# Designs tried in a protein design run: designed miniproteins, single chains, continued (2). Part 21

Each design is a single chain, and the fold is of that chain. pLDDT is the mean over its residues in the fold that is shown.

## One batch from the design tools (miniprotein)

Design m4698
Fold by ESMFold2-Fast:
Structure m4698 (fold): chain A 97 residues (1-97)
Amino acid sequence: MDEARRKIEEAERALREAEEELERHASKLSPLDAAKASGYLSQARQLIAQARELLEVDPEEAIRKAEQALEYVDEARKVIEQGLAAYQAQQQQQLQA
């Protein structure tokens, strides 16, 4: 129980941080990149909800779902980072810097 609870809390924190990153950078991302990142975070949120439901019934499965949620959060962060890099490159070209 304690390990599963800790893993869920880790996933919840990672999700919140990634959601804040997406919100902060939304204006700099293409609509496609924003949609991809949002999609991954939505999947992570669903997995965290499932992990919470399993916490007292099947703590091992709860850990697995929290781990999967962390993987989706990581994928969302990669999309955000790649989108920001593309935005930065495009900005420099537009400004002829």
Scores: mean pLDDT 85

Design m4699
Fold by ESMFold2-Fast:
Structure m4699 (fold): chain A 94 residues (1-94)
Amino acid sequence: MFEATFTMSETEGEAALEAVKQLTEQSGLGVSALKREGEEVTLTLVQAIKQGKTTARALVRSEKTGNIVEVTITVDSLSGKITVEFREIPAEEY
């Protein structure tokens, strides 16, 4: 079982949940859960991952800024770490 705790906005929380769903589908991971407590979110992955590094990415539009929020979840089975990264990308004006 893998666990990571991080802080996020409401929009980032939705993007993280979508990225977790993509990660579980791509890597054959089992049930995943997100628990929110104020500004803190704990991600729990129930099943062990395949040896190596697995990455999932989701894109969600922020209603507050209009920008695209990119969520990248990386699970490293060698170090036992889960990393969640949020990047806000300006919307294309074309």
Scores: mean pLDDT 58

Design m4700
Fold by ESMFold2-Fast:
Parts: C-alpha cells; sequence; structure tokens
Structure m4700 (fold): chain A 70 residues (1-70)
C-alpha cells in the first residue's frame, strides 16, 4: 500500500539522517567503504519487501547519498 511505501521511505531517510554528520567527518576513501556496507544492509533489508517498496527504498537511499556527498 501507499502507507507501507511511505513507512519504508521514512525508515531509510531517518537512518541516513542519523549518519550524515558522521559521513562528513570521514575521508573520501572511508566514506566509500562505509557506503558499501550501507548498500549491503539495504540489500538485506529489501529481501522481505515488495518490488515497489524495494524501488522506493533504493531511490531514497541513492538521493540521500548524493546529497551527503555534495
Amino acid sequence: SEEDIKEIEDIINDSLNVVEAYLKTLSEEEQNEFLKELEKRLEDFNKGLSDEQKAAATKVFDEKIKEVKE
């Protein structure tokens, strides 16, 4: 449902907001290693979700990571 999609988006967004300040203290190499670990976590999280929820979660994750790196 739309509510389930919104819940997943909010979970991903809130989790990334918590780590944003920490990412900004890291070197580019350390950021890349940390982000690879987060991507693996997202893949595990997505295993229980519908295709629509997976797409929404991935999109929010990608948008937030691009924003943090700028």
Scores: mean pLDDT 75

Design m4701
Fold by ESMFold2-Fast:
Structure m4701 (fold): chain A 67 residues (1-67)
Amino acid sequence: SLDEIIEKIAKLTGLSKEEARELIEKAAEGQVSQLGVQLLLRYGLSPEQAEEAGKLLLEGAKLLKEE
């Protein structure tokens, strides 16, 4: 579910659930690609964390478009 993805992103990034939701909304608007991974690295994430968060953002963006 979208809520589960928000929670996973928040846990990985250290962001609040509200901030994680905003990140998913931006991903849905901007189509998270490899550039999305670079943006996550700018937030101080490791490459592995950025890759995982990027995958979750894509999944969340898909679910957001279905709702």
Scores: mean pLDDT 70

Design m4702
Fold by ESMFold2-Fast:
Structure m4702 (fold): chain A 107 residues (1-107)
Amino acid sequence: MEKLREILEEMEADPRFAPVRDLPDPSDLEAQKRIETPMSLSIIRYALDSGKIKSVEQLLELLEQMLANAEALLDPDSPELKELREAIEKVKEKLKELEKEEKERLS
């Protein structure tokens, strides 16, 4: 899905996604305990490149897991978390538009 790859590349270029680009260091045991389902942009990239992400819905689920990790690790009142939430909502809107376009292509 070429459009999903374009959206991922846009997220990787956005500095607001810095907290979720990679997982915390494996030696950070406190971070590992706070994260139930590890997810980052690098994991999403690998999943997309390996063909595991086949739909907008699957990518949306991974984005929600990634945001949950950030919410577990960052201060809830931090500007970094606020900016990340806003950036993820913008991406979700783009993904919903792509899903609508794909459904219309079946006309």
Scores: mean pLDDT 78

Design m4703
Fold by ESMFold2-Fast:
Structure m4703 (fold): chain A 67 residues (1-67)
Amino acid sequence: MLVAHADEMYKRGFDDVAAALYLMAGKEKEAIERFGGENVKKGKELIKKIQKSAQVGREASRKIAAE
């Protein structure tokens, strides 16, 4: 699924998003070979931003819900 979405994003010119999807699928070597190291670097930064936002949301929910 992620790889198929990445292929569609790449065709549409969203190389950084395509690289991020490949990285999330665990296909870092394929991402580098297909999109290049620069787009993989941008994809890693995008993933880190998304993960940071998700972590902050989870931490806030845990504090409020007293999990």
Scores: mean pLDDT 71

Design m4704
Fold by ESMFold2-Fast:
Structure m4704 (fold): chain A 109 residues (1-109)
Amino acid sequence: MMTKEEIEERVQKILEELREKGLVSFRSVEELKKSILATWEVVQDPVLFAKGLVRFLESLGLSDEDKAILLAFALSQLPEEVRPEILEVLKKLLSPETFEKLEELLKQL
């Protein structure tokens, strides 16, 4: 099971690989954090946020493990009170295996 530091290091490596492929413009984990928070402040709808996030990650051609890591990281940036409703939507959109990994990773963040 990954520690908080290992999760953040993996997020950084995923972003570097995606930038090399020209799929994202985020230069750092801090830019990703700011983008996640700014998106939530505009959307403020757990269903739309969850669906948009899954669609975005699917467009990047990521493994199920890397999708779970980025989803856990994204949820950890949001207010705790909105996470349960987003998790209910994600449980319906993700495979059971990916969702279980997401929950395990989120507990470390």
Scores: mean pLDDT 83

Design m4705
Fold by ESMFold2-Fast:
Structure m4705 (fold): chain A 65 residues (1-65)
Amino acid sequence: SLRDAIANLTTQQLQDRFQAIIEEYRDSGSPFEQRIRELAEKALSSTKAEQQELLLEIEDLKRLL
């Protein structure tokens, strides 16, 4: 499952994914895209458990785009 895949990511892999998401949505103007970027930025200073939950929320939001 997506949750299991995310649970198996290292802290470095999580950091790299959040940095990639921030870059992808750098110039975004839509409220959903801004929220994705804000969640990714928050994740960079979060615990691993929080990062896993934030990545799941980001993936869910991306499905609405």
Scores: mean pLDDT 84

Design m4706
Fold by ESMFold2-Fast:
Structure m4706 (fold): chain A 80 residues (1-80)
Amino acid sequence: GSLRDLLREYARELGVPEEKHEEFVVLAEVAIHELLKKETVTDEDFRAAAEALIRTLGLPESKLEPLTEALRRAYEFSLQ
């Protein structure tokens, strides 16, 4: 599957409201592409991206850790 297919699955698993799924996918894809441009990517970079998504989409703070891991997995998928 594509990165977008993976991100849609993560939106569902994270409990992102249905009406925000496509916005989540677009914003998460942009975040992953920005990380791919960096020479060095750290755990703090994934957390910062997750915090930005939580803020923009109005998601509960309880989703921060699962979203940080989802973004890490999406990034690793994109390196293939």
Scores: mean pLDDT 88

Design m4707
Fold by ESMFold2-Fast:
Structure m4707 (fold): chain A 84 residues (1-84)
Amino acid sequence: PSQEEIDEEVRVALWEIEVTLAVKSGDAEGAKRVVDRIVAEAPTLSPEARAELVEILRGHAEKAKAMGYDDVARILEEGAERLA
């Protein structure tokens, strides 16, 4: 893979970790920070990476809802809509 592909895969993996931590801790501010960063960097991502991030955000929003973190869930859902 190219350095560009590696860079993209690493960014997606790190953002997924940050989203996971925000969901587990109910950290709405943390969720908003990572979503804002993902949306800002979206134009540099492949369509495949953007589609993967939409799925990641929607999946974690459902987990947040199940945990009672409705604010975190909303932030992640809005992020997915902005990224799609």
Scores: mean pLDDT 86

Design m4708
Fold by ESMFold2-Fast:
Structure m4708 (fold): chain A 94 residues (1-94)
Amino acid sequence: SVKERLDELADRPDLKDILLALAKSGKARDEQTIKELEILAREYGNEKLLKMIEEAKNSKEAAPDVPDEKIEEFRKEVLDIEVEAALERMKAVI
């Protein structure tokens, strides 16, 4: 379920570094990924994930060195969760 996948993301030990790297990159694609994740966290009431996103956006820390492959894997996971959320919304109307 989307809720379980968001809980798993919130508990991953590298999430702080990934969110900080995305927030500090200045790239539109990375900003979009954070925005999409924030919307998902808000819809599913994941307060831990929302707090981590807010902390990353407001942090004065320098961007950590996170491998591009790890960032791409994270982006794909967020996209997959969005697709699952869209399917759950469709089922709720029926």
Scores: mean pLDDT 81

Design m4709
Fold by ESMFold2-Fast:
Structure m4709 (fold): chain A 68 residues (1-68)
Amino acid sequence: MEEIIELTAEVRVPPGGDVAEGAAKAIKEVEEKAKELGGELDRDSVRGEVRTLPDGSKLVTVTAEVRL
């Protein structure tokens, strides 16, 4: 049976920065991690969250499942 591992990537977007650019970067990091593990990224499992920090920056967190 294939093992499923959850991967998470975080990207900080500066104040006034593009959140969509940050999300694309976080997705790219998850894809690279999946490749390093030799697993297959489940694109339907990709989930994103955005948190605004006290300095006005935003933290974009992307989580996805990888099949090994």
Scores: mean pLDDT 81

Design m4710
Fold by ESMFold2-Fast:
Structure m4710 (fold): chain A 105 residues (1-105)
Amino acid sequence: LSDEEIEKIAKKIVEKFPDLSYEVALTLARELVPMHGENGDGRIGPDLRKRVITNQAQPALLGVELTRENLLDILRNGHGMIPALDLSDEDLEKIVDYLLSLQDP
């Protein structure tokens, strides 16, 4: 992704989720959105709109329930092809709140 594409995605994230800071939205656009899509559609990675990962591109996460606890652990420590995010606990919690908001009702 180009810097211009990352900035466009970050602006869209902030428009939909105004509680996220622009800096956190830039981190999401750079690290997660290229693999998961801006709506959590999966693309190359797992479909983040689902509560349990099924038949996704990341077999290491197959059957993992996407709870707040599991999402925080994945983002802090990384899992499979997902890198650990070098962010504060407060910023990680905001990202997890965003990801949980993408889940189907």
Scores: mean pLDDT 60

Design m4711
Fold by ESMFold2-Fast:
Structure m4711 (fold): chain A 81 residues (1-81)
Amino acid sequence: MPPLVDLSGLSDEEIIALGEELLAEAKALAPNDPRVARLEEQFREEVAILRESTSPVVRAFSRAALAAIMRELRGLIAELR
């Protein structure tokens, strides 16, 4: 199972660290790509929700959104190579 798409066993900080690694790689490959900027903004929003929310439903949606963002970043990185 791809480690970047299954977040169920990971802490919030581990998820954030993995996402930051993918963002750093995408920004290094294409710093002026608007898709990278959009994914960075979405990532920051979901990280804030995950860190600050006490709602299990909201946290579950935020974790799913982070998984989707990480899948998109991984696909974009592969495209940019």
Scores: mean pLDDT 78

Design m4712
Fold by ESMFold2-Fast:
Structure m4712 (fold): chain A 101 residues (1-101)
Amino acid sequence: SMSVERLFEALKKWADELLEVLRKEGLSQESIDRLKASLSDEELVSFAIEIEVLAGMLRSAVKTGKVEEEVEEFKEYLITKRGLSEEEAEEIVEALLRAVE
């Protein structure tokens, strides 16, 4: 439908803006380019939604002092569910942690 198409266009723009926030927090341009090259528009939107959910969990962990546990779980999730390397997952989690602190 037209409403779904407009929503998807808005979500694609939001996903690009989220990656730009992570870039400013230290995610390398090489990692961003790799993500954009390896994921379809739909997959990139799904990934951005996952990152926002995990950012919310990290914000809660910062307030409750459980950051280390959430960081470890988040890294494992990115490796096992998204197939990212350990280095790529660590870079994303570190950038996201800086964004939520």
Scores: mean pLDDT 81

Design m4713
Fold by ESMFold2-Fast:
Structure m4713 (fold): chain A 78 residues (1-78)
Amino acid sequence: DDEELFKKAQEAFEAGRYQEAIDLLNSLKIKDEEVLRQLIKAAIENGDTMTAMRAYMQLSIEIGSERANRIFEEVVEE
């Protein structure tokens, strides 16, 4: 289920397996704010600009561009 997959994605990210984290996050059926934030973070660490931009665009659709911009800035500064 999505909850278990999200936990596995976080574990992969913490282990430095960024591509695995991205693949797991992309496999989730529902991509809420938390999932999209983690996807942006994993994509940035992986050097995957295209995936980061796609996740940012989806986040902007879900929560608005102003809030999405704040989240993106927080993720980039981590």
Scores: mean pLDDT 82

Design m4714
Fold by ESMFold2-Fast:
Structure m4714 (fold): chain A 79 residues (1-79)
Amino acid sequence: QEALLKEIREILAEHGKDDPKLLERIAELLKQQGEIDEELRKRILEVVREGAEKGLSMEEILFLVDTEFGINEIKKAAS
């Protein structure tokens, strides 16, 4: 979780996106998920990088990350 948050911060900072309030929201969202597997971690980093490259807002990127976690919860329930 801490390593994933650090990588997210680094990607966002490269694109001038470092709003402390939104970074805090991302950290809280990660904490709510418990353990994050390698596949989900890669998906989240991909979504953050692509969103930042496209010029999406931090709010839009946060929404995409939250969506990936929602999909993962459904997969967990099915396994």
Scores: mean pLDDT 77

Design m4715
Fold by ESMFold2-Fast:
Structure m4715 (fold): chain A 76 residues (1-76)
Amino acid sequence: AGSQYAYWLIQQLLMSNSQQAIQLIFQLVDDGQTDVVNRALDDVMAQAQAANDQSLLQTLQNIRDQFQAHAARVAA
């Protein structure tokens, strides 16, 4: 099972490369792994809030919006 690795990798990319994070998120949604994406985003957003990193939080919110839009298209 790659879910633990996917969770770790999303967290790393969300903090270092938003473009690659978005691409991985879309791939995981297409593969039916929407729950691991939700967990990783929630955890990284909580870390950004605790660090009071408004710039990172803004970036994460934008990624979350794109994730939700893509997940809605896949579910339709």
Scores: mean pLDDT 83

Design m4716
Fold by ESMFold2-Fast:
Structure m4716 (fold): chain A 75 residues (1-75)
Amino acid sequence: MELEERRKKLREFWKKVQEMIKAGKPLDELLEFVDKYAEELGLPEGVRLAMKRTVYKAYGQEELAKKLLEEIKNI
């Protein structure tokens, strides 16, 4: 995927995640959406994990966010 297209898709992805947060979607649904969407777009594993970490932080799950950060560092 070209860098510019990847950035555009990542922005759309994040916008969708933010809309789901504002709609009061459960954390589990958001995580499932992130995993499914990243897989469908063929995004690098590091990008998927970074997005999940951001979702955990948005929902106050700091311990889970730290665990994902360590996983990202090992890629």
Scores: mean pLDDT 76

Design m4717
Fold by ESMFold2-Fast:
Structure m4717 (fold): chain A 81 residues (1-81)
Amino acid sequence: MEEVIKLLEEAAKFAEEKGDKATAIYLRAVIEAMKHTGKYPPLEDTKEAIERIKELIENKELPLPPEEEVKAAYKKFQAQL
């Protein structure tokens, strides 16, 4: 779990460095979900986290991140772990 979380944190940093702030935001949400539950989030939990971030972004006047890219990145990192 901790090794997985660290890998996702590095992925989020990499996304931020490349200017993909949307992917970084979603990856951070996935990390928080994992820390909170102590488990790998299933696709449904990831979707809920994405929806919560969208709501927060709208309320905070932040740009809406692209869901499809985030889900693809999450699956890629999960498969590598």
Scores: mean pLDDT 58

Design m4718
Fold by ESMFold2-Fast:
Structure m4718 (fold): chain A 67 residues (1-67)
Amino acid sequence: DAAARAAVAEASREGQRLYNEALTGDEKTRKLAQARIDLAMARATAAVDPERGAKELEESQKRLDEL
């Protein structure tokens, strides 16, 4: 639970960075930040529900690899 909450908090911080960088950063920078948010959320899910988290980790990693 603590690890899951920490991962969600990190994803929220990345979300704030994404919005800030969207104003001055490249599209690539914004997409990378978003992919990192997705990965952090998937890790949070895996900490609470390993079965569901494994699937979401795979999907989030795939999105990051496409960038």
Scores: mean pLDDT 72

Design m4719
Fold by ESMFold2-Fast:
Structure m4719 (fold): chain A 98 residues (1-98)
Amino acid sequence: KEEEIKERIIRIARELQAWGFTLFYEKKLYEEGLKISYLAAKAIQAARDGNFKEAAEYVIEAAKLGMEVAEKLGDKETYERFKQILEEAERILSEIEK
């Protein structure tokens, strides 16, 4: 139950870290790349500490920023993937909030 939520958050947060790296180094979007990576790192730490609500909220913030960046770049595939991450994080948050 708790381990399952933790693993789900860490999985999506690690994907967000990889996207933050891509935005920073490949797309030269330094501010957005750093912020997404920072939020993803905070989500992983919060999940490890058992603070699943806080962890899910960090993932939601990072995914929303990722969607905004993807829309500006015209990258529909990346937009849809961040949207899926957002929906999964919102689903996790609902499960935590009862």
Scores: mean pLDDT 85

Design m4720
Fold by ESMFold2-Fast:
Structure m4720 (fold): chain A 92 residues (1-92)
Amino acid sequence: SKEEVREALREAKETVEELKKQGVISEREANTILEDIEWVEENIDDEEIAERFLHGVKLAKELIEQGKYKEAALLLESELTLMRMLDWVKKK
């Protein structure tokens, strides 16, 4: 589980670089996604965040394998935003 999340963190960062190389996201968008990934690293001990992140990274990779780079970018951005929002709602 913990090793799987660490691998997914590496794969997510590689996915961001691939999306940037494909011209699907800007440098600014890539930096924002990377900041959200760093936030996930700090919250890795939250089981719900870890499981949602693992699922999102897997789906984004599957979309890229299908050549669906724009869909992969949107999914990754949406999942990271939702995870941060859910954490905010759980905290006072």
Scores: mean pLDDT 82

Design m4721
Fold by ESMFold2-Fast:
Structure m4721 (fold): chain A 75 residues (1-75)
Amino acid sequence: MEVLEEAEKRAEELEEKAKKEKDIKKRIELEIQAALLRMIISIAKLALKNGKISEEEAAEEMRKILEILEKEFKK
């Protein structure tokens, strides 16, 4: 599922940015974003595994969640 792979890559990028970030406030913000993304990915994977949602539905939901996270952490 490509959207989950994209979300995992975004979580990795946020974790890498956090490691390079010298500003404590920005580092914590990036770490929170990464942790939230990883949690959401885990929930989506579980829902797919249990047949609660289709792959198409999971992709649509994940895209919406990613947009919400970007809005919440945008200045």
Scores: mean pLDDT 76

Design m4722
Fold by ESMFold2-Fast:
Structure m4722 (fold): chain A 86 residues (1-86)
Amino acid sequence: SEKLKEKLIELLKKQKEQAIKAKDEEKVELLEKVIEVLETEKDLAKAIYKANLLIDPEVKLSEEELQKLVEEAIKNIELLEEVIAK
């Protein structure tokens, strides 16, 4: 869903703003890369898969941290769609 992808990007941008306020520049950089992948890849499942591939044990944001951010964004989108459907 295009709408679901746009909401996911918006939530990730908010998380990036929080990372900027925390002065976590490395987390900001990784979140920017994830957002870029989501914006360029039309298929949401492929976009999420490609975002997960950006996780390297040597990057400063761990695979676990990035997956939690993506899962939180998806969960929040699903909850919003459930509320709208009522």
Scores: mean pLDDT 65

Design m4723
Fold by ESMFold2-Fast:
Structure m4723 (fold): chain A 73 residues (1-73)
Amino acid sequence: SKEAREKAAEEIRRLAATLPDTAARTAVGMVADLVREGRLEEALASVDRLHAQGLLDEATAARIRELIERAMR
C-alpha cells in the first residue's frame, strides 16, 4: 500500500540520518525515495550494491531490506 511505502521510506530516512558517512547517508536517502515512489525492486538492488561497495555494513543492509520487504506486501 502507499501508506506502507511511506512508513518504510520514513524509517529508512531516519536510519540514513544515523550513518556517519555523508556518501552513505545520501545513497540511503535515495533508497528511501525509490521506496516512496514504489520502485521497490530498484530499492533492493541499490541496497545490495551499497553493501557490496562497503558503504553499508551487513546489519544496516539487512535492516533496510526488511523495511523494503514490508512495503512490498
Scores: mean pLDDT 85

Design m4724
Fold by ESMFold2-Fast:
Formats: C-alpha cells, sequence, structure tokens
Structure m4724 (fold): chain A 70 residues (1-70)
C-alpha cells in the first residue's frame, strides 16, 4: 500500500530535476495507486499538484490519460 507514496516521491524528484514528462507519469501513477489503496490524503495531494499544472497542458493531459487507464 506504500506504492502511491513511492510514486509521489518519484514525481517530486522528477520535477526537482526539471523532468516534467517523468513528473506527469509518476504523478498519474501515484493517483491511480492512491485510489486503489483508498489513500485519500495522497490522492488529494496529487490533485493539488495537477491543479498547479493547469498552465502546462501537455503534462496535465498525460496525467488525465494515465488516470483514465486505471
Amino acid sequence: AEEARKYLEKAKQAIENGDEDTFAKYLAKAIVKAHQAGDVEIAEEAGRLINQLSNKEKVKQTVIKEAAKA
């Protein structure tokens, strides 16, 4: 059940390195795993990060597509 946290940490690491594509990928995986585990706190935190990406249409689209595959 720690998978969502691991993906969220990888997303944070990716954005620190300026890798927006990897950030979107791991953020989406964190959201999917959080929903599967019922981890509302991680899902909410990931949702806030998506909201901050509203001006980065490509990244936001990637997150939405990955979440839809769940």
Scores: mean pLDDT 71

Design m4725
Fold by ESMFold2-Fast:
Structure m4725 (fold): chain A 64 residues (1-64)
Amino acid sequence: SALSPAERAEVERMAEALARATSIPRDLALALGEHELRRLFPDRAEEAIAYFRRVFEEAWARYS
């Protein structure tokens, strides 16, 4: 099952914002993102979190 384009855009915005916040430890940024995604997408949390983890790692690599 795939996320909609709008859902993907929201996850990508969150991942980018958290990856840019270089003052936050990586593990805390991941935990904050996952917590917020469970709140925003309760019916699709696991799909949103899986996509978030992937795009966050890509964004984190750019800002590290």
Scores: mean pLDDT 83

Design m4726
Fold by ESMFold2-Fast:
Structure m4726 (fold): chain A 97 residues (1-97)
Amino acid sequence: MEAVERELTASPEEARRIAEAARRALEELEERAREGNEVARESLPLFERIREAAERGDVGAAILAAAVLLTVAKREGDEETARLAEEVLRVAAEAAA
């Protein structure tokens, strides 16, 4: 059971890579929010949740939050916020390989 739980949870390196991608996205979003981008400003708390989940090793929660954010960004037509969410998902997929 304990070994199965470890297999269902990302490795520390996988979680770290996702957290680093989320931190980079936060830096870009903070800049865009300063420029008056409303979607970027509203997305900051969601990317913070992605970073926090990844830092806890909860890759599933991080991926789910990124997928929700991608859906919202696409609906609002914010291609740059969508790109940042897709980058987090890409890093998660590569880290799991």
Scores: mean pLDDT 74

Design m4727
Fold by ESMFold2-Fast:
Structure m4727 (fold): chain A 67 residues (1-67)
Amino acid sequence: GGLPAPLDDTDFKILALLKQHPQGLLAKEVADLLQLSQSHALQRLVKLQQSGLVVLDQASGRYRLLP
């Protein structure tokens, strides 16, 4: 519950990765590339999705930038 938190450096790095990977990234791939735990990467991706910046591709399970 609650409103989306403000973006920080990690959130901007995730957005930059998603821009470089238009096909989208799994939470595990984001975690590996940024040296985060999967739970931290997932929390960030969910926050970005709640903020309307990222969408989950249901077919692949990959997160990508909103068009």
Scores: mean pLDDT 81

Design m4728
Fold by ESMFold2-Fast:
Structure m4728 (fold): chain A 93 residues (1-93)
Amino acid sequence: KEEVLKEIEKIAGPLAREYLIKASEGDLEAAYKAGKIMTLYGMSVEELVKVAEELLDKEQKLAFLEGALEAARTLGEEEKAKKLEEAIEKLKA
């Protein structure tokens, strides 16, 4: 857990780390914001999914990936958005 949080701080900054900690404690809004920030900093879908799997429960994972999807769509990253949509649907199943 701590190793993942340190890596996220290096990649996406201290605010992303803070939201990810709150998300791991059950904060759905923080999960959404963490996913959005980490995606805006250029993290891949594979990296985002791995972080969510390691730190978050199902409800927080969904919020996190939905935040990531919003950011990918805002950036016009169509392939990333498609992969995030697929990850969200797989998690719901």
Scores: mean pLDDT 84

Design m4729
Fold by ESMFold2-Fast:
Structure m4729 (fold): chain A 64 residues (1-64)
Amino acid sequence: DAAEQYRLVGDHLKKQGEEYEKQKKYTLAADYYFKSARFYELAGDTEESKEAQEQAKKALEKAK
């Protein structure tokens, strides 16, 4: 199932973003959150995609 594979990739990318955010690498964390959101969108997980986009925006605000 392609949707299941896209969701797993999205989960992995979100976890990497969280790790970079813990390291205060906010721009890199945001990049990974945006990539995660794209894969959740491809999986049809609209809510998870929206949450990942919001996490990316918050990370970018911390980078400023």
Scores: mean pLDDT 86

Design m4730
Fold by ESMFold2-Fast:
Structure m4730 (fold): chain A 63 residues (1-63)
Amino acid sequence: SEEELRARIDELEEKLKNIKDPGAKEVAQNFIRAARVYLERGDLEGARLALEHAENVIKKYGK
């Protein structure tokens, strides 16, 4: 749902604070930004895919 996707965005933005690699942080921020744009357009699948990419970056670099 849109509500769940917005909650995931908030969680990922908090996790970004723990990423020390500036390149990884920028990539994750770009995917989060894309997810917000998809949500504004009503594209829940696009938003979910973008957040999945952000989560993968955060998992790899967030330690």
Scores: mean pLDDT 82

Design m4731
Fold by ESMFold2-Fast:
Formats: C-alpha cells, structure tokens, sequence
Structure m4731 (fold): chain A 86 residues (1-86)
C-alpha cells in the first residue's frame, strides 16, 4: 500500500544521500591527506551509482504520485540495491 511505498521511497532517498555523503567524505580525506587522486578515483567510481540511485528515486516519486505503489516500492528497493553494490 501507500505506507509501504513511502517507506521504500524514503529508503531509496537515504541510499542516494549516503552515496553523496561518501563522495563528500572522499573529497575531505583527499584534502586532509594531500591525496586528490584518491578523491577523484572515489568520485569516478561512485558517480554512476549515485546517478542510477537518483534516477530510481525520481521514478519512485513519480510512481507514488500516480498511485502506483508497487512500482514505487520496486524503484525504492532498487535504489537501495544500487547503494549496496557501490
């Protein structure tokens, strides 16, 4: 139902936010340690996962708005899987 779809969307949003946070942490580590190549490598690795997770979050939001709770759940859960694979 709607409540399950909202929970899945929120988990998907957290997954995307976590990927953004990891990129920001990488930039901070690179600056602190004098290793900008580490930051660039981590960002290059994580950016495709972040883009995929953000797209899935938008798909989940659109599905929820349309009342397609099954599609919203699927997209939200897939965003979490993208985070776990990163």
Amino acid sequence: GRAEAEKALNKGKLAAEALKGLIDIGRGVGKTTGDPEFAARLEAKLTPYLEKAEKLVKEAEAALAAGDYEAAIKAGEEAVKVFKEA
Scores: mean pLDDT 87

Design m4732
Fold by ESMFold2-Fast:
Structure m4732 (fold): chain A 93 residues (1-93)
Amino acid sequence: AEEILEEVRKLLEEAERLFERAKEAFKAGDLERLEEELERLEEIRRKVEELVKKAEKEGAPKEVLEEMRKILLEIEILVGLARIMLGVLKLIS
């Protein structure tokens, strides 16, 4: 349980770094780079979703599952914001 939670926390840190890169791409008007960073964010989101499902199947404690689900939601928010930025950039480019 502890090991899977540590893995999910590391994936959140990576998602936060990718989102910072997405913001820089947006500021630069770099549509292609923003799209690449969004694809990487989506990959992290899928990995965390798979880890949540694995933890649920293995009967992880409720507290661990709640923290993992909160991290998944945070990553989903970052993905959503990056999608909005991509949509805006496509309209103004």
Scores: mean pLDDT 88

